# Designed miniproteins, single chains, continued (5): the designs that were tried, part 28

Each design is a single chain, and the fold is of that chain. pLDDT is the mean over its residues in the fold that is shown.

## One batch from the design tools (miniprotein)

Design m16951
Fold by ESMFold2-Fast:
Structure m16951 (fold): chain A 82 residues (1-82)
Amino acid sequence: SRMDQIRRIASITRRATTNLINRDYDGFRRDAQDGIDIGRSLGVDDAVQLIQQAIQIADSDPFQARQLVDRAGNIMIDHINS
């Protein structure tokens, strides 16, 4: 259902951002990959690109990486609700 997809995206983005806060960059990359897989399945290329950028900067700029992941999650949720 649409609500199940939204809950899954929200869960993944929450886990990813929590791992960034905890400096668990390996955990972050695993959660981010789940986000990429969902973004690709939805055809939301903008969200996929933001998550890929977040992975590249996660250890050097975790605050910006978190902002990118949050934005990607919102784009995917907005797409489902459109």
Scores: mean pLDDT 88

Design m16952
Fold by ESMFold2-Fast:
Structure m16952 (fold): chain A 81 residues (1-81)
Amino acid sequence: SLEELIEALEEAIKAAEKGDVLKTIGYVLRALGIALDLVRSGELPEELYEMVVEAIRAVLKGDIEKARKLLDEIKRKVAEL
């Protein structure tokens, strides 16, 4: 679900902020899997999927500020669906 996607992204950001590499990877993989399933079901537009991938990239680079900004944009776009 879109709610589970947002939760996984939030948990990935929190883990990255704490420097927990294994939890960060786990939540990133979970978020990616959920996003792919939602694109396949038509529940997530391709534009939002690209935004999710950008957020994941920011998390993996340790750019927490960019990751949080992208998550806020994703939340706004999801609320309009």
Scores: mean pLDDT 85

Design m16953
Fold by ESMFold2-Fast:
Structure m16953 (fold): chain A 83 residues (1-83)
Amino acid sequence: MEVAKAAGEAAYKAGLESPNRFDAAHRAAVQAGKAVLEAGGSYETAGMATDEAFRAGLEAPNVEESAKRAAQAWTDAALKAQE
């Protein structure tokens, strides 16, 4: 839970610094996956969460929404992978 929340917040911040929505989705997804690995999560969990976050971010109309959707999708995917 704490890892998912912290990674989501880090992903959101990284996404907001991006010049466009595609870069925002990519940065948020990468940062989320990196945070999971640094917290001792599995490579499989990090990979699945990163893919879900990137996809959600790409569907957003702008950078802010891309960052929010990617961060939320990563959090949801990471929690589901723990089941």
Scores: mean pLDDT 74

Design m16954
Fold by ESMFold2-Fast:
Structure m16954 (fold): chain A 103 residues (1-103)
Amino acid sequence: SSSDKQALEIVEKADKKYEELLKEARELIEQGKVKEGLELERKGYLDLRDAYDKAAELSTDPQLKRLFILRSIGAEISVVGVDIDMEILDRKGEAAAKQGYGL
C-alpha cells in the first residue's frame, strides 16, 4: 500500500540519519567531548524511536507493523543504555564512560 511505502521511506531516512549521528557521537567521544557525544547518541535513539512509532502507525501489513514496534522498543532500550553511560561519566569520569565504546 502507499502507507506501507511511506512507512519504509520514513525508516530508511531515519536509519541513515542515525548512522551519521552515531558516527559524529563517536568522533566527539574520541575527542574527549564525552558528554556531548552521549547526548547526541541519546537524541539519535529518541529520533529513531519516534520514526519507528510513526512507521508502525502507517503500516497496514501486520508483520511490518510488528517489526517497527519491536524496533521502537529496541531504540527505547538503547536510550536507557546511554543514560547508564551518562551516570558512569558523572560518577567515575571520562575514562570509565569511554570503555563502553572500546576507547
Scores: mean pLDDT 88

Design m16955
Fold by ESMFold2-Fast:
Structure m16955 (fold): chain A 75 residues (1-75)
Amino acid sequence: SVADELMAEIDELKKQLFQGKISSEEAEKRLDELEARLREAYEAGQVTPQQYVELDSEIGILRIYVWVEKKAEEK
C-alpha cells in the first residue's frame, strides 16, 4: 500500500539520519518530498485520516531531529 511505502521510506531516512549517513540539508529535502507525497496520497484517498496523522507525526519528529542536528552543526 502507499502507506506501507511511505513508512518504509521514513524508516530508511530515520536510519540514515541516526547513522550520520545523510546531511541535514539532504534530509530536509527528503522530508519535504515525503510530506508532499503524503498530502497527494491523502487527497487521492490512498491513505486513511488515521494513517495520514500517524505518517505526518513521524515526519514531524524527524524534522525536529534534523533541526536539533543542524543547530549543533552551527557551533
Scores: mean pLDDT 84

Design m16956
Fold by ESMFold2-Fast:
Structure m16956 (fold): chain A 72 residues (1-72)
Amino acid sequence: GAAAAAEEAKRRALLEAIQRAVREAEKLLGKVLSVEVEMEGETRARITVTTEGGTVVFEADVLTGEVEVVEV
């Protein structure tokens, strides 16, 4: 139904946000070692990417797929 399609779209948006965060962290600090994802409320996710050069923290909007660097 329509509700199942909406949940699938949110899941895809979150996966795309994670992929963007990983690519951006790799460009900034080198080889990615681990990725942690934490939901902060219903529409926002915190993505922590640990690389060989350091840690980058991103905030993602799971409705828009927008990803922003919060901490580096």
Scores: mean pLDDT 80

Design m16957
Fold by ESMFold2-Fast:
Structure m16957 (fold): chain A 100 residues (1-100)
Amino acid sequence: SPLEEFKRKVLEILEELVEKILPLLSDEAAAELRARFEETRRRIEEAKSLDEVVEIAEEFLKWLYLLAAATLSPEDLARVTAEIEKAAKEIKEIYEEVKK
């Protein structure tokens, strides 16, 4: 279904983002990110609409920015912010394509 395909693509984008950010974090922050991402994965898998998937993904990206801002150097925060913005753009582009 278009919904299941969209969920799969969004989860793939978020997984790639998480893998890029994990090495920059302390063990404690990395554990927090892993736990939050597993909860986000569950919520996306349970989502009933494209809009619900987008809302869950946007909530995760906002939370991730706040974690990064609290834990990272300014230089690493700039890199993470760029990766979050790229992920958000990719999700929005796929959403607009699927919503045709």
Scores: mean pLDDT 90

Design m16958
Fold by ESMFold2-Fast:
Structure m16958 (fold): chain A 82 residues (1-82)
Amino acid sequence: SQERQDALTQARGWLDALRALRDAATKTLGPEVGREGDAAVAQVEALIRQGEADSANGVTLYQQAVDAALAASARLGELIAA
């Protein structure tokens, strides 16, 4: 459906933004924060994969992926700003 495709596009976009922020955090703050960022990326990727496999709950899982990416991005942004 269009709704499912739009939700997936949003989730992928926020995942790409989170990956860029993870790379910046790793360069600025070192490997320990980099590992925290890697764990957050892995969580978002897992939610997207679950959504792709789940015809009934895909939109909800993609929305959860967006929420997870936003929360992780806020956290990494705070660490970079400190």
Scores: mean pLDDT 90

Design m16959
Fold by ESMFold2-Fast:
Formats: structure tokens, sequence, C-alpha cells
Structure m16959 (fold): chain A 100 residues (1-100)
């Protein structure tokens, strides 16, 4: 369940005090719950006050969210296999390096 993965990630980011990460995950949850890309983009734009988010098209924004969700799903799969957070980060970094 994609929503449960995002909720777990949100609690982890809240515990770290990462306000930017929290805002991104809250926007992703909003997108999955409503299906409203524009609402999620406007929420994140207001929270981050970011020119990058403001200048991003709805298509680019949705693609970014889908790519981030796939990354979070991969992390959750590795956690289920008993890998530590450090091991998961290292494997993802290696996978990104191999894809280039």
Amino acid sequence: NKLEILKKALEEEKAKGDEQGVAILEAMILYLETGDVEKAKNFLREKLKSEVIANMSLEEFEKMFKDLLKMLELKEEFKKKGLSEEEIQELIAQSEALAK
C-alpha cells in the first residue's frame, strides 16, 4: 500500500525534524488521497515557498512524485528484507550510479 509507505516515511521525517521532507511527504499523501495534482503542487508551493516548485509544470510535478514514490517503495522492500537504513541508502546510491 503506497499510502502506508508514505505515512511511515512522514513519521520518520517528523522525528528527524526535517520540515522540508515533511512538507514533501504531506504533499505526496495529499496527491494519493485526492488524485488532485494541482492541489498537491499548490500545498507544497505554499509550504516551501520554492521558485522551483512554483515554476514546475503539473506534468513535471506529477512525474517527480511518481519517481519519489517508486524510490520509497524500493526502500520499504529492502527494510522488509531486514536491511538497515544505511544499507538501503548505499544500495540505492549504487543502483543510481549503475543506471548512469
Scores: mean pLDDT 77

Design m16960
Fold by ESMFold2-Fast:
Structure m16960 (fold): chain A 89 residues (1-89)
Amino acid sequence: SKVDEYTEALLAAFPDEEKLKKALEKLSEYLSTLDEVERTNALFRIAYALYKAFGDEAIELVEKVAKELNTPETKELVRTLHVVKALLS
């Protein structure tokens, strides 16, 4: 699926900030085309995969890059990562 392709791209980009920034820009564009339910499902799947792979480092680096990109979609991903952390703790 497209969500799996974006997830794999984000996982491969870590921990390179420039690669992650480019991957998050593409993800933001994709997420903006989805309805609310599809977007929520995609965000949880992506956040879960990132947090399982990198833990708190996923939150720290995504939050840093999201601040630079300043898109609603990257802010939603940061919020979703915090929710995933809470659910897994």
Scores: mean pLDDT 88

Design m16961
Fold by ESMFold2-Fast:
Structure m16961 (fold): chain A 75 residues (1-75)
Amino acid sequence: MLSKEAVKYILENKELLKKAAEKVGISFGTAATLLGMKVDGKSLREIAEELGISPSTVSKLLRELEKAIKEIEEE
């Protein structure tokens, strides 16, 4: 899992977040909301309620974003 510091860095780095969002197939706004709420300590259920999606979808999107960010950083 990404640390809170890593997520904050990504939220401040718009180009990295854009690349990660495109790699996952979601909008920049959705990616920013997912990571922002995660940094704020919100549960998967709370994030799901805010975005109007299932907790399973939130879990999947967060894992895919974390994977995409690591792949971009390894390049």
Scores: mean pLDDT 77

Design m16962
Fold by ESMFold2-Fast:
Formats: sequence, C-alpha cells, structure tokens
Structure m16962 (fold): chain A 73 residues (1-73)
Amino acid sequence: AARETAILRRMLETLAALDGEAFDPSASRDELLAALSRRLGVDPATIRRILSSLDAAEARSRLHALAAERAAA
C-alpha cells in the first residue's frame, strides 16, 4: 500500500543520509523492506508486520525505536 511504501522510503532516506550513503528512490517495496531490515537488524517479516498492523504514526514510532535500539547496542 502507498502508506507502507511511503514509511519505508522515508525511513531509509533518513538513515542513508545519516550514513552518507546514496538513497535509490526507484527501489521497489521489497528492496526497501530488505534494506530497512538490514539497517535495523530485524527480519523483513517483522517490519512488514509493523507496517501492516499499525497506523503510519505508530509504525514510524516502532521503527524509530528499533533504530535507536541498534544505535545503543
């Protein structure tokens, strides 16, 4: 869905910018999901579950918490 793809794209764009990496805006949803999975250290199924079961604000909050957890480790 457009909401899920928008959340994935926004998160990856932000993380890529922080790492000084180029972000590919043409990446497919599956490619965005796989890239975010690698950056957050959680499997794609977990990210997909968060995106499908929560609203946009709650999904962003959960993904942000996972990113912060990895940064703290």
Scores: mean pLDDT 73

Design m16963
Fold by ESMFold2-Fast:
Structure m16963 (fold): chain A 68 residues (1-68)
Amino acid sequence: VSQVLQLLEEAEQAFNEGNYDEAFKKLDEAEKLAGSLFEQGKISLDEYISLQDEIGVRTLKVAVFKVT
């Protein structure tokens, strides 16, 4: 879980620097890692859903700012 949170922090830093492509890359890596942790039974379904919701919101934020 902490590794997923680290990727979300790195995505936020890239976003703040205006590096939207790097922010997207870090969010994709976070999504992949969260899925892997769930498949391995290292996080619960509720934790996985919460992480997916957070990643989705952050991805939409980056997309909106990249287009605007």
Scores: mean pLDDT 81

Design m16964
Fold by ESMFold2-Fast:
Structure m16964 (fold): chain A 93 residues (1-93)
Amino acid sequence: MGMSPEELGELARREAEQAVRVVRELAEKAIASEDKSRQAALLAAAELIVVAAEWAVRRAVEAGGLSEEERAELEAKIAEARAIVEEAKKAVE
């Protein structure tokens, strides 16, 4: 059987929460790095994590697995993760 709407909602919550944490760790490592290639790789990895979380939330919304309140909360977390990536990109340029 495929994932239920409830399972998709739970996955979206985990992915959004994980994205904020992991993106922050990757951004801090990128800013601390003296290697421009490593900085670029870490920021690219952070961007992919944000995109994956955006996709997971979109799938859960389309399936009806998230309430309006839960959707707003997860979208806010993804926006926070994206802001962290953009600030880190500016810090390393």
Scores: mean pLDDT 84

Design m16965
Fold by ESMFold2-Fast:
Structure m16965 (fold): chain A 90 residues (1-90)
Amino acid sequence: SLPVLQKLSLEEVEEIERRLAPSLAAAEEELKGKEVVLPEEVKEKVKKEMELAKEVLKAQHEPEVYEKLLRLMERVAEANLRLLGLENAK
């Protein structure tokens, strides 16, 4: 099953944050000082996908777990979107 469809404890979310922290920090540092321009259609699509993900996470998890997962999801989505933009820019 997908992790987003499982109810997570606060400790499990904090463990996920700890495991992802070095990789996420490295990605954010790689993106530091770089400008990435994405088409409005891509931005709108990501926004709609993010809103759906927020609804699913809120339905499955306790408020504190939801808040931490939402922040982590937003950071990962932003880093991935910007990295993809750089990869497609030649």
Scores: mean pLDDT 72

Design m16966
Fold by ESMFold2-Fast:
Structure m16966 (fold): chain A 87 residues (1-87)
Amino acid sequence: TATATAVVDIPARLDREQLEQLARRGREIADEISKKPGVISAEVDVVPSEEGVRVTVTVTAENQKIAKDAAEEAAKRVREAAEEIAA
């Protein structure tokens, strides 16, 4: 097994409602990623920062390639969701 971590920095201040929406979308993305072949678990953590919001994606999978590919896909989906919510 292997674990990969991807970090998404969102350079926008999100209000409480937007942060709750991002957390819900993150959970949905984690659930979808966890269903991929070879993925064992996926977690998304949303933390407010000085510059905006930091989202950390952690994926555990059968091998490094699957873990890294899944973490990168999840990070991309998180960034897209954040851009939609911040608009």
Scores: mean pLDDT 84

Design m16967
Fold by ESMFold2-Fast:
Order: structure tokens, then sequence, then C-alpha cells
Structure m16967 (fold): chain A 96 residues (1-96)
């Protein structure tokens, strides 16, 4: 559990945009409520999403098709906030 949360915190620290940092901090708090297995999957998907968002404005749509997230979330494009919120919802539902 601790290693996964440390990895997520390190990802947050690499993000310079304060709006993206706030979204990721909220995701981290939600991740703490999930099992270790689901936390690992969520953290991995967030890392992929951060890589896709790198160098783009916070409000810019991200092409999810190149990362496999389009299949997971059922949509081809999302803003970083929309994609993170959809991932949290997906993993919370998978946890049940």
Amino acid sequence: MEEILEALEKIIDTVKDPRLQEVLRKAMEEAKKLSEEIQRELANDIDVLVSQARGKPADAPIDLRGSGLAELLGRDQATFEEAVEALIKYYKEKEK
C-alpha cells in the first residue's frame, strides 16, 4: 500500500500545473479507500494519463485511444480532470 501511494505522490510532484496537482491529490485520497490491487491499477492508469497530458493545458482534451484508456472509460477523449474522475469511478465500481 505505502509503495503505491509513494509512487502516486511522486507523479503528483512531477506535475507543474496546480490544477492538475489538485485533481491528482483528490485521486490519491480516493485511492486510499481502495484495496492494494485496485490502488496499483489506478496508479498505473494515472501515470499513463499524466504522460499523455504532459505539455498540454489542463483544459485540453487528451486522446485516450493511444493508451488503452478509451476502452476502459468508454470514450475517445477527455480533459485530465474528466479522465481522472472517470478512472476513480471505474475503480470504485470494480472494488464492489
Scores: mean pLDDT 76

Design m16968
Fold by ESMFold2-Fast:
Structure m16968 (fold): chain A 96 residues (1-96)
Amino acid sequence: VFDESRYSAEAQQAIELEKQFATTKNPALAPQYEQIIKTSSDVGAIKSAAGGLALLVIDFPELLPQLEQLQSSVTNPAAVEALKKAIAEVKQVLAV
């Protein structure tokens, strides 16, 4: 059972974006994920946002170059690692 009250506000925002994307399939949610990844100091929020963005890019493969550019633009090690994992997962899914 997920207790969202134990998550930071930023991690809760990332979870809410994933729920919105699952319902709407709207690629315009991508910048909100990117903002969390760029600005958050919460490793959990960064990982949740990167995972949600990976799922979005799987549905909209044309956004993969933007995801790779985002990885190149971040300096936070947690953000770099989360984006590296997200890009690898997207490429693996699209390759099959």
Scores: mean pLDDT 78

Design m16969
Fold by ESMFold2-Fast:
Structure m16969 (fold): chain A 88 residues (1-88)
Amino acid sequence: SSSEEEKKKLEKQALHALIAARISMSGLEWMSEEIPLSKEEIERMVQGIRETIKKALELAKKSGDKELLEELEKEAEEIEKKIEEILK
């Protein structure tokens, strides 16, 4: 059905957004260790990562997939912990 197709599309979009956030987070971790970043540059990157995570969670909620939402919430928490470590 079209509703099942829409659910699968939202699930795929949620996972793509999560992957994008994870890639951005890994990049920020690497850059923070190897390159002198300004506070403003770090804050902009953190904002982008947080907005991408928020998008992933909203897409997962819209899909109605509770298992996917729970998994994304756990991964979002792990990313947020990494952000807090960088901001120290």
Scores: mean pLDDT 85

Design m16970
Fold by ESMFold2-Fast:
Structure m16970 (fold): chain A 80 residues (1-80)
Amino acid sequence: SSFTVEETVDLFVKLAQSDSVEEKVRILKILSLQNPEVIKSAFQLFEEKYPELLEKFRESLKDPEVAKALEKLRIALANK
């Protein structure tokens, strides 16, 4: 994939800070096209650097459309 670990961390930050369900779903769809190891490394780095944004990320998952997009991401990453 064309995204670095650092660029992927920026996408998790953008998702956590966004007030738009549509933008959050779009970011998760973009992430589903990336290398699984890059996503895993980026998420670990996101948790370590931005613990307060991790809480906002978890809040985002309470939206059913965001939760559905995340489930699709998890399935896509498991099948790569």
Scores: mean pLDDT 83

Design m16971
Fold by ESMFold2-Fast:
Structure m16971 (fold): chain A 68 residues (1-68)
Amino acid sequence: AMAAYRAALARFKALHDEADKEGTSFGEVLERERARDPAGYQAWVDALSTHGRQGAAEEAERLARLAA
């Protein structure tokens, strides 16, 4: 099922976009999200880690290029 992975990917992109707009680090936004919704954050991270290791790595690299 791709639903969890796509939702996690969309959230990952949204957090990167938020960090860029606020002029803060991605890590800071990530910690804020974890504090806001720890259970959702854990499910999100698990979905990214479990599903599509290569696809996730390629997408992360693409997002990193956009953030650089």
Scores: mean pLDDT 70

Design m16972
Fold by ESMFold2-Fast:
Structure m16972 (fold): chain A 95 residues (1-95)
Amino acid sequence: SKEPALTPEQTKELVGHVKRAVGLLEDGNLDGAADEVVSLLKLADQFYPSAKLLSLEPKSLFVHIVSILRYYGAVLGMKDEDAKLLAAAAVKKLY
């Protein structure tokens, strides 16, 4: 189901990490882009501790990251395949 809306301030911080990840990925820096996604997840876990994002199994975490990146990244022109690539790299850093 659809999660409750974040505050404008929280949304701005999450979008900031997505924007930096997009820039790093465009520069061919997948490792740095994945670090920004990990930072985004830690911040999202702080904003929604009940979601227990960092306690999700790898496959569930991957799907959740792709959903977050598609939601915020669509406004920034992020491609679906780039969202999947970043999600896989971020999951690999956490597991």
Scores: mean pLDDT 79

Design m16973
Fold by ESMFold2-Fast:
Structure m16973 (fold): chain A 98 residues (1-98)
Amino acid sequence: MAVVTLSGGGTYAEGGTLTLTATLTAGPAEPVVVAIFRRLPDGKEQFVGGGALRVGEELVVTVENLTKADTGDYYAEAFAPGAKEPLAVSERQPVTVV
């Protein structure tokens, strides 16, 4: 079973920097593609950042110059290369910009 986790949720100041860390804690021996998304109010996904991870590795993505529009639920999805369906999806990380 593949397992991806995301950290970095919380309350941030407008004009500040959001740091999100995705970690692959279980999965295949081959690298997986990890993508971080923000869920929009209409239910659509906005891509935030991504990279290739092996088990035990982490991906750090920063969002600078935060506005209140950056408020939302952030999550990570892990994909086998070329796969359409994710192997794993993280818990949501609520982010509020004040």
Scores: mean pLDDT 85

Design m16974
Fold by ESMFold2-Fast:
Structure m16974 (fold): chain A 107 residues (1-107)
Amino acid sequence: ERVELLKELLELIDKAEEIRKNSSFPVRVYIIDTLNRAMELAREGGEGLREAVKLLQELIDDIKNNPEKVEERGKKVEESKTTQQIIADALRVIGGKLELELEIEKA
C-alpha cells in the first residue's frame, strides 16, 4: 500500500513537472506551490500520503478542466511570494522528489 502510493505520487509529480514546462508563469508558480504542499503532506505519512496523491490528481484535473481558474490562483501565489521564496519552493520539490525515490528504493 505505502510503496504503491509513493510510486503514484512520484508519477503525478513527474506529470505536473512536465505540464509546468509548457505553462504560463502564473501556472508554473501554482504548480510549484502545490507540489511543495504535496511533499509536506507526504512527509506526515499515513493519511498525509493519500492526501498528497489526491491534491496532485485535483491539480492535474483543474489544469485540464479549469485552466483560467488555475492561472488566477497562480497569480495570487505570485503576488504573495518573492522570487527567492518561489526558488526555495522549487528546490524543496527537487529534494522531496529525491526523498520519495529513496523511500521506494528502501522499501
Scores: mean pLDDT 84

Design m16975
Fold by ESMFold2-Fast:
Structure m16975 (fold): chain A 57 residues (1-57)
Amino acid sequence: SKSVEIAKEVVELAETTNLSDEEIAEILAEKFKISFDNALDMAKRVEEAKKLVEHVE
């Protein structure tokens, strides 16, 4: 699904680059033709999930 493809792109960009959530959101908005606000929300959700996993010893 489109949401899964977007989530995978966020994870890859977050792991392979030093881009901010806002910069990742701009790339996603253009690539997937979604609003910047939706892309930013997706990027932030992935970052939050990653932080939760990293806090599990």
Scores: mean pLDDT 75

Design m16976
Fold by ESMFold2-Fast:
Structure m16976 (fold): chain A 71 residues (1-71)
Amino acid sequence: SVAKGAELYKTHCLACHGAQGQGAVGPALKGRPADDLETTIIAGGVMPNWRQKLTDQEIKDLVAYLQTFNE
């Protein structure tokens, strides 16, 4: 759910990506497609690998929340 995604974002992403996904220490998340966001969360890169800390459903909820920044 988007609401669950919002709570996950506050816990894991907000400090680096900002309250609206505008970027801060990390890159801007606003305007990115859902598949790109999901791949980045799972694979990490310069980010922590969240695959072991988040369930598949939590990753989907987080991506759904991130898509609201495009509204």
Scores: mean pLDDT 62

Design m16977
Fold by ESMFold2-Fast:
Structure m16977 (fold): chain A 74 residues (1-74)
Amino acid sequence: MVLKVTSVEAVDTGKKSQFNDRTLYRVTITVDIPGAPPVTFTNVNPDLVESLKDNPQQLADTLSLLGELSQTLK
């Protein structure tokens, strides 16, 4: 199925990566599917957040990939 993203919300968690000194964000993604829960990611790179916010179609592809990955990793 093709997932469409309707909104992306990024919140500064106040945490920085000790390795890269980059600010870590909490990202909540909502999809255009009735009954689908919002997906929340923590410790997200700000460059990735900005890229995904600007291109919501990339978020749909990323969500599909991450959904498959999360089924593999328990």
Scores: mean pLDDT 63

Design m16978
Fold by ESMFold2-Fast:
Structure m16978 (fold): chain A 80 residues (1-80)
Amino acid sequence: MEAEREKVKKKAKETLKEELEIIDKLPVSEYQALLDQIEAARDYYLEQLKTSSGSRLVGEEALKQLDELIEYLKKKIAAA
């Protein structure tokens, strides 16, 4: 459904914004541990996307959100 896709995308963007704000408040020493945790979550959702028949849209948007968080953290670590 178009309305459901819009809701999932909007929720993913809102959550990403909140998570980026939290990352900005964290000390640099915690960025690597957080990156490792998010990469583990990405692997979990990637596996879910391969095996699930019903939640593909949610899984795809979650992967996009996690990829953006990973790239943001990598840039922050490289800049530190």
Scores: mean pLDDT 74

Design m16979
Fold by ESMFold2-Fast:
Structure m16979 (fold): chain A 84 residues (1-84)
Amino acid sequence: MDPEVLELELEAGVHLIAAAVYRTIASKSKDPEEKQHYLELAQEHLREAARLLQKAIEKAKEKNEPQSVIDNLERQLEATEAEI
């Protein structure tokens, strides 16, 4: 995999982990305002992950990465967008 594509995928992964963590905190929150705050943070991280995955797909196509790499990134993007 091209190092630039890999870096974008890893950065997107960090945002996906952050979103999952904030969503988990929100699920445990008894205060409606605290719950909403963490859900909004999770959604911001999901949007950033989607942006990075889109950029990774564009760069992978530019670098003529194998179709399996592009397909994997597109599946990750579809899953991420479904959560927004």
Scores: mean pLDDT 89

Design m16980
Fold by ESMFold2-Fast:
Structure m16980 (fold): chain A 75 residues (1-75)
Amino acid sequence: SVEEEIERLATTPELKRVRPFLASYAEEHPEIREDPELLRKVVEKVQEYLKKNPNATFEELKKIVDEAIEEYRKE
């Protein structure tokens, strides 16, 4: 499941904090649920952002996820 994959990928303390957000957002975005590679890229981009901005809001993280999806579609 997407939730199990998120738990496997989101292993840092910062990513563990946002696991519920990632799971909820993936449920709202079928493209993330249906593409494991896209999910991995989304988690990687969120991790990079959180490393620089550990107190990032969910609104900021939504923007980062949307940017990751757009970048993936351009490939």
Scores: mean pLDDT 78

Design m16981
Fold by ESMFold2-Fast:
Structure m16981 (fold): chain A 80 residues (1-80)
Amino acid sequence: SGKEEIEKLEKEANELGDKGDMRGAVEEIERLLEAAKREGDEEGIERAKAGAYSILETAKELGDEETAKRAEEVIEEAEK
């Protein structure tokens, strides 16, 4: 189901973030947002936004400007 896919994408994003793979983490959060929007899952959109904020903070601390910008774009898209 779409809900199971959303939960899996969130888990994969968290695991990649824990491993320091910030690019992989933001890619999974982008996929999570698209899946949640397709399903009309407002909670999934909020989870993608929360994940993007966490990635943004870490990416800024690491000086990863590309990942930080992608996380900001997820936040902006989630607020539309």
Scores: mean pLDDT 83

Design m16982
Fold by ESMFold2-Fast:
Structure m16982 (fold): chain A 76 residues (1-76)
Amino acid sequence: EELEKEREDAAKVLAERLGVSIEEAKELLDALENQDEERIKELGEKLGIPMELLKEWQERIAKWQKARKEEEEKKE
């Protein structure tokens, strides 16, 4: 449930920043989290988002995922 809320909040921020719907932002967030370059390009063209901005968000999400995984591993 907390993870669902975090994903909803992230989708809202992404939607506002990119000027897309929350549903579209969720689909894009899924593609970014999966590092699916083909789907990222498809969604970028569909939503009119520049590839440079998509690459930046892809890197940010990858860092966020890595940090989250690292926090779980780091607890001794």
Scores: mean pLDDT 73

Design m16983
Fold by ESMFold2-Fast:
Structure m16983 (fold): chain A 96 residues (1-96)
Amino acid sequence: KVEERFKAVRIAVGYRSIGNKEFADKLLEKYGLTEEERKIFDELSKKTPAEIVREMARLAAEINNRTLTEEEQKILDDIVESLEKAEQRVRERMAA
């Protein structure tokens, strides 16, 4: 539950902040994250941004008794790359 919420926030912030900061802020407010929780989010994102997304995708495939297809892996890699770029932009803005 908590981990799912945190992951959803990371994905939302990663994707939406590159196009819409206002929407990203509203999402963080909707989940009721504190400044301390936002700091934890930033630190965790620096350590393991790609792992959580990849782990969840692999787990979903495993539950369905299959491996990720080449197409699914490419989509996942594109998502991870976009997320990493968005997180880097957030870090730069927070550091400024």
Scores: mean pLDDT 59

Design m16984
Fold by ESMFold2-Fast:
Structure m16984 (fold): chain A 70 residues (1-70)
Amino acid sequence: MKKPKVIGAKGGAPDHLPPEERERLRRVGTAAGQAAKDTLEKLEPSIDANTVAGQAGKAAAEAERARLEA
């Protein structure tokens, strides 16, 4: 049988966090995901594209957190 094993890798907010904190984490994660997708769409398919997209996602997450903390 197929058992999906994607728990604790990149599965979103932890279960025991308050709902308000989970909403903030979802927003940060969404911003990171969008930046990575946009970067991949603009770059040609290559190994470097994956690295650049990952960096863009991290930068977007940090920027969104900074805006929330502002």
Scores: mean pLDDT 65

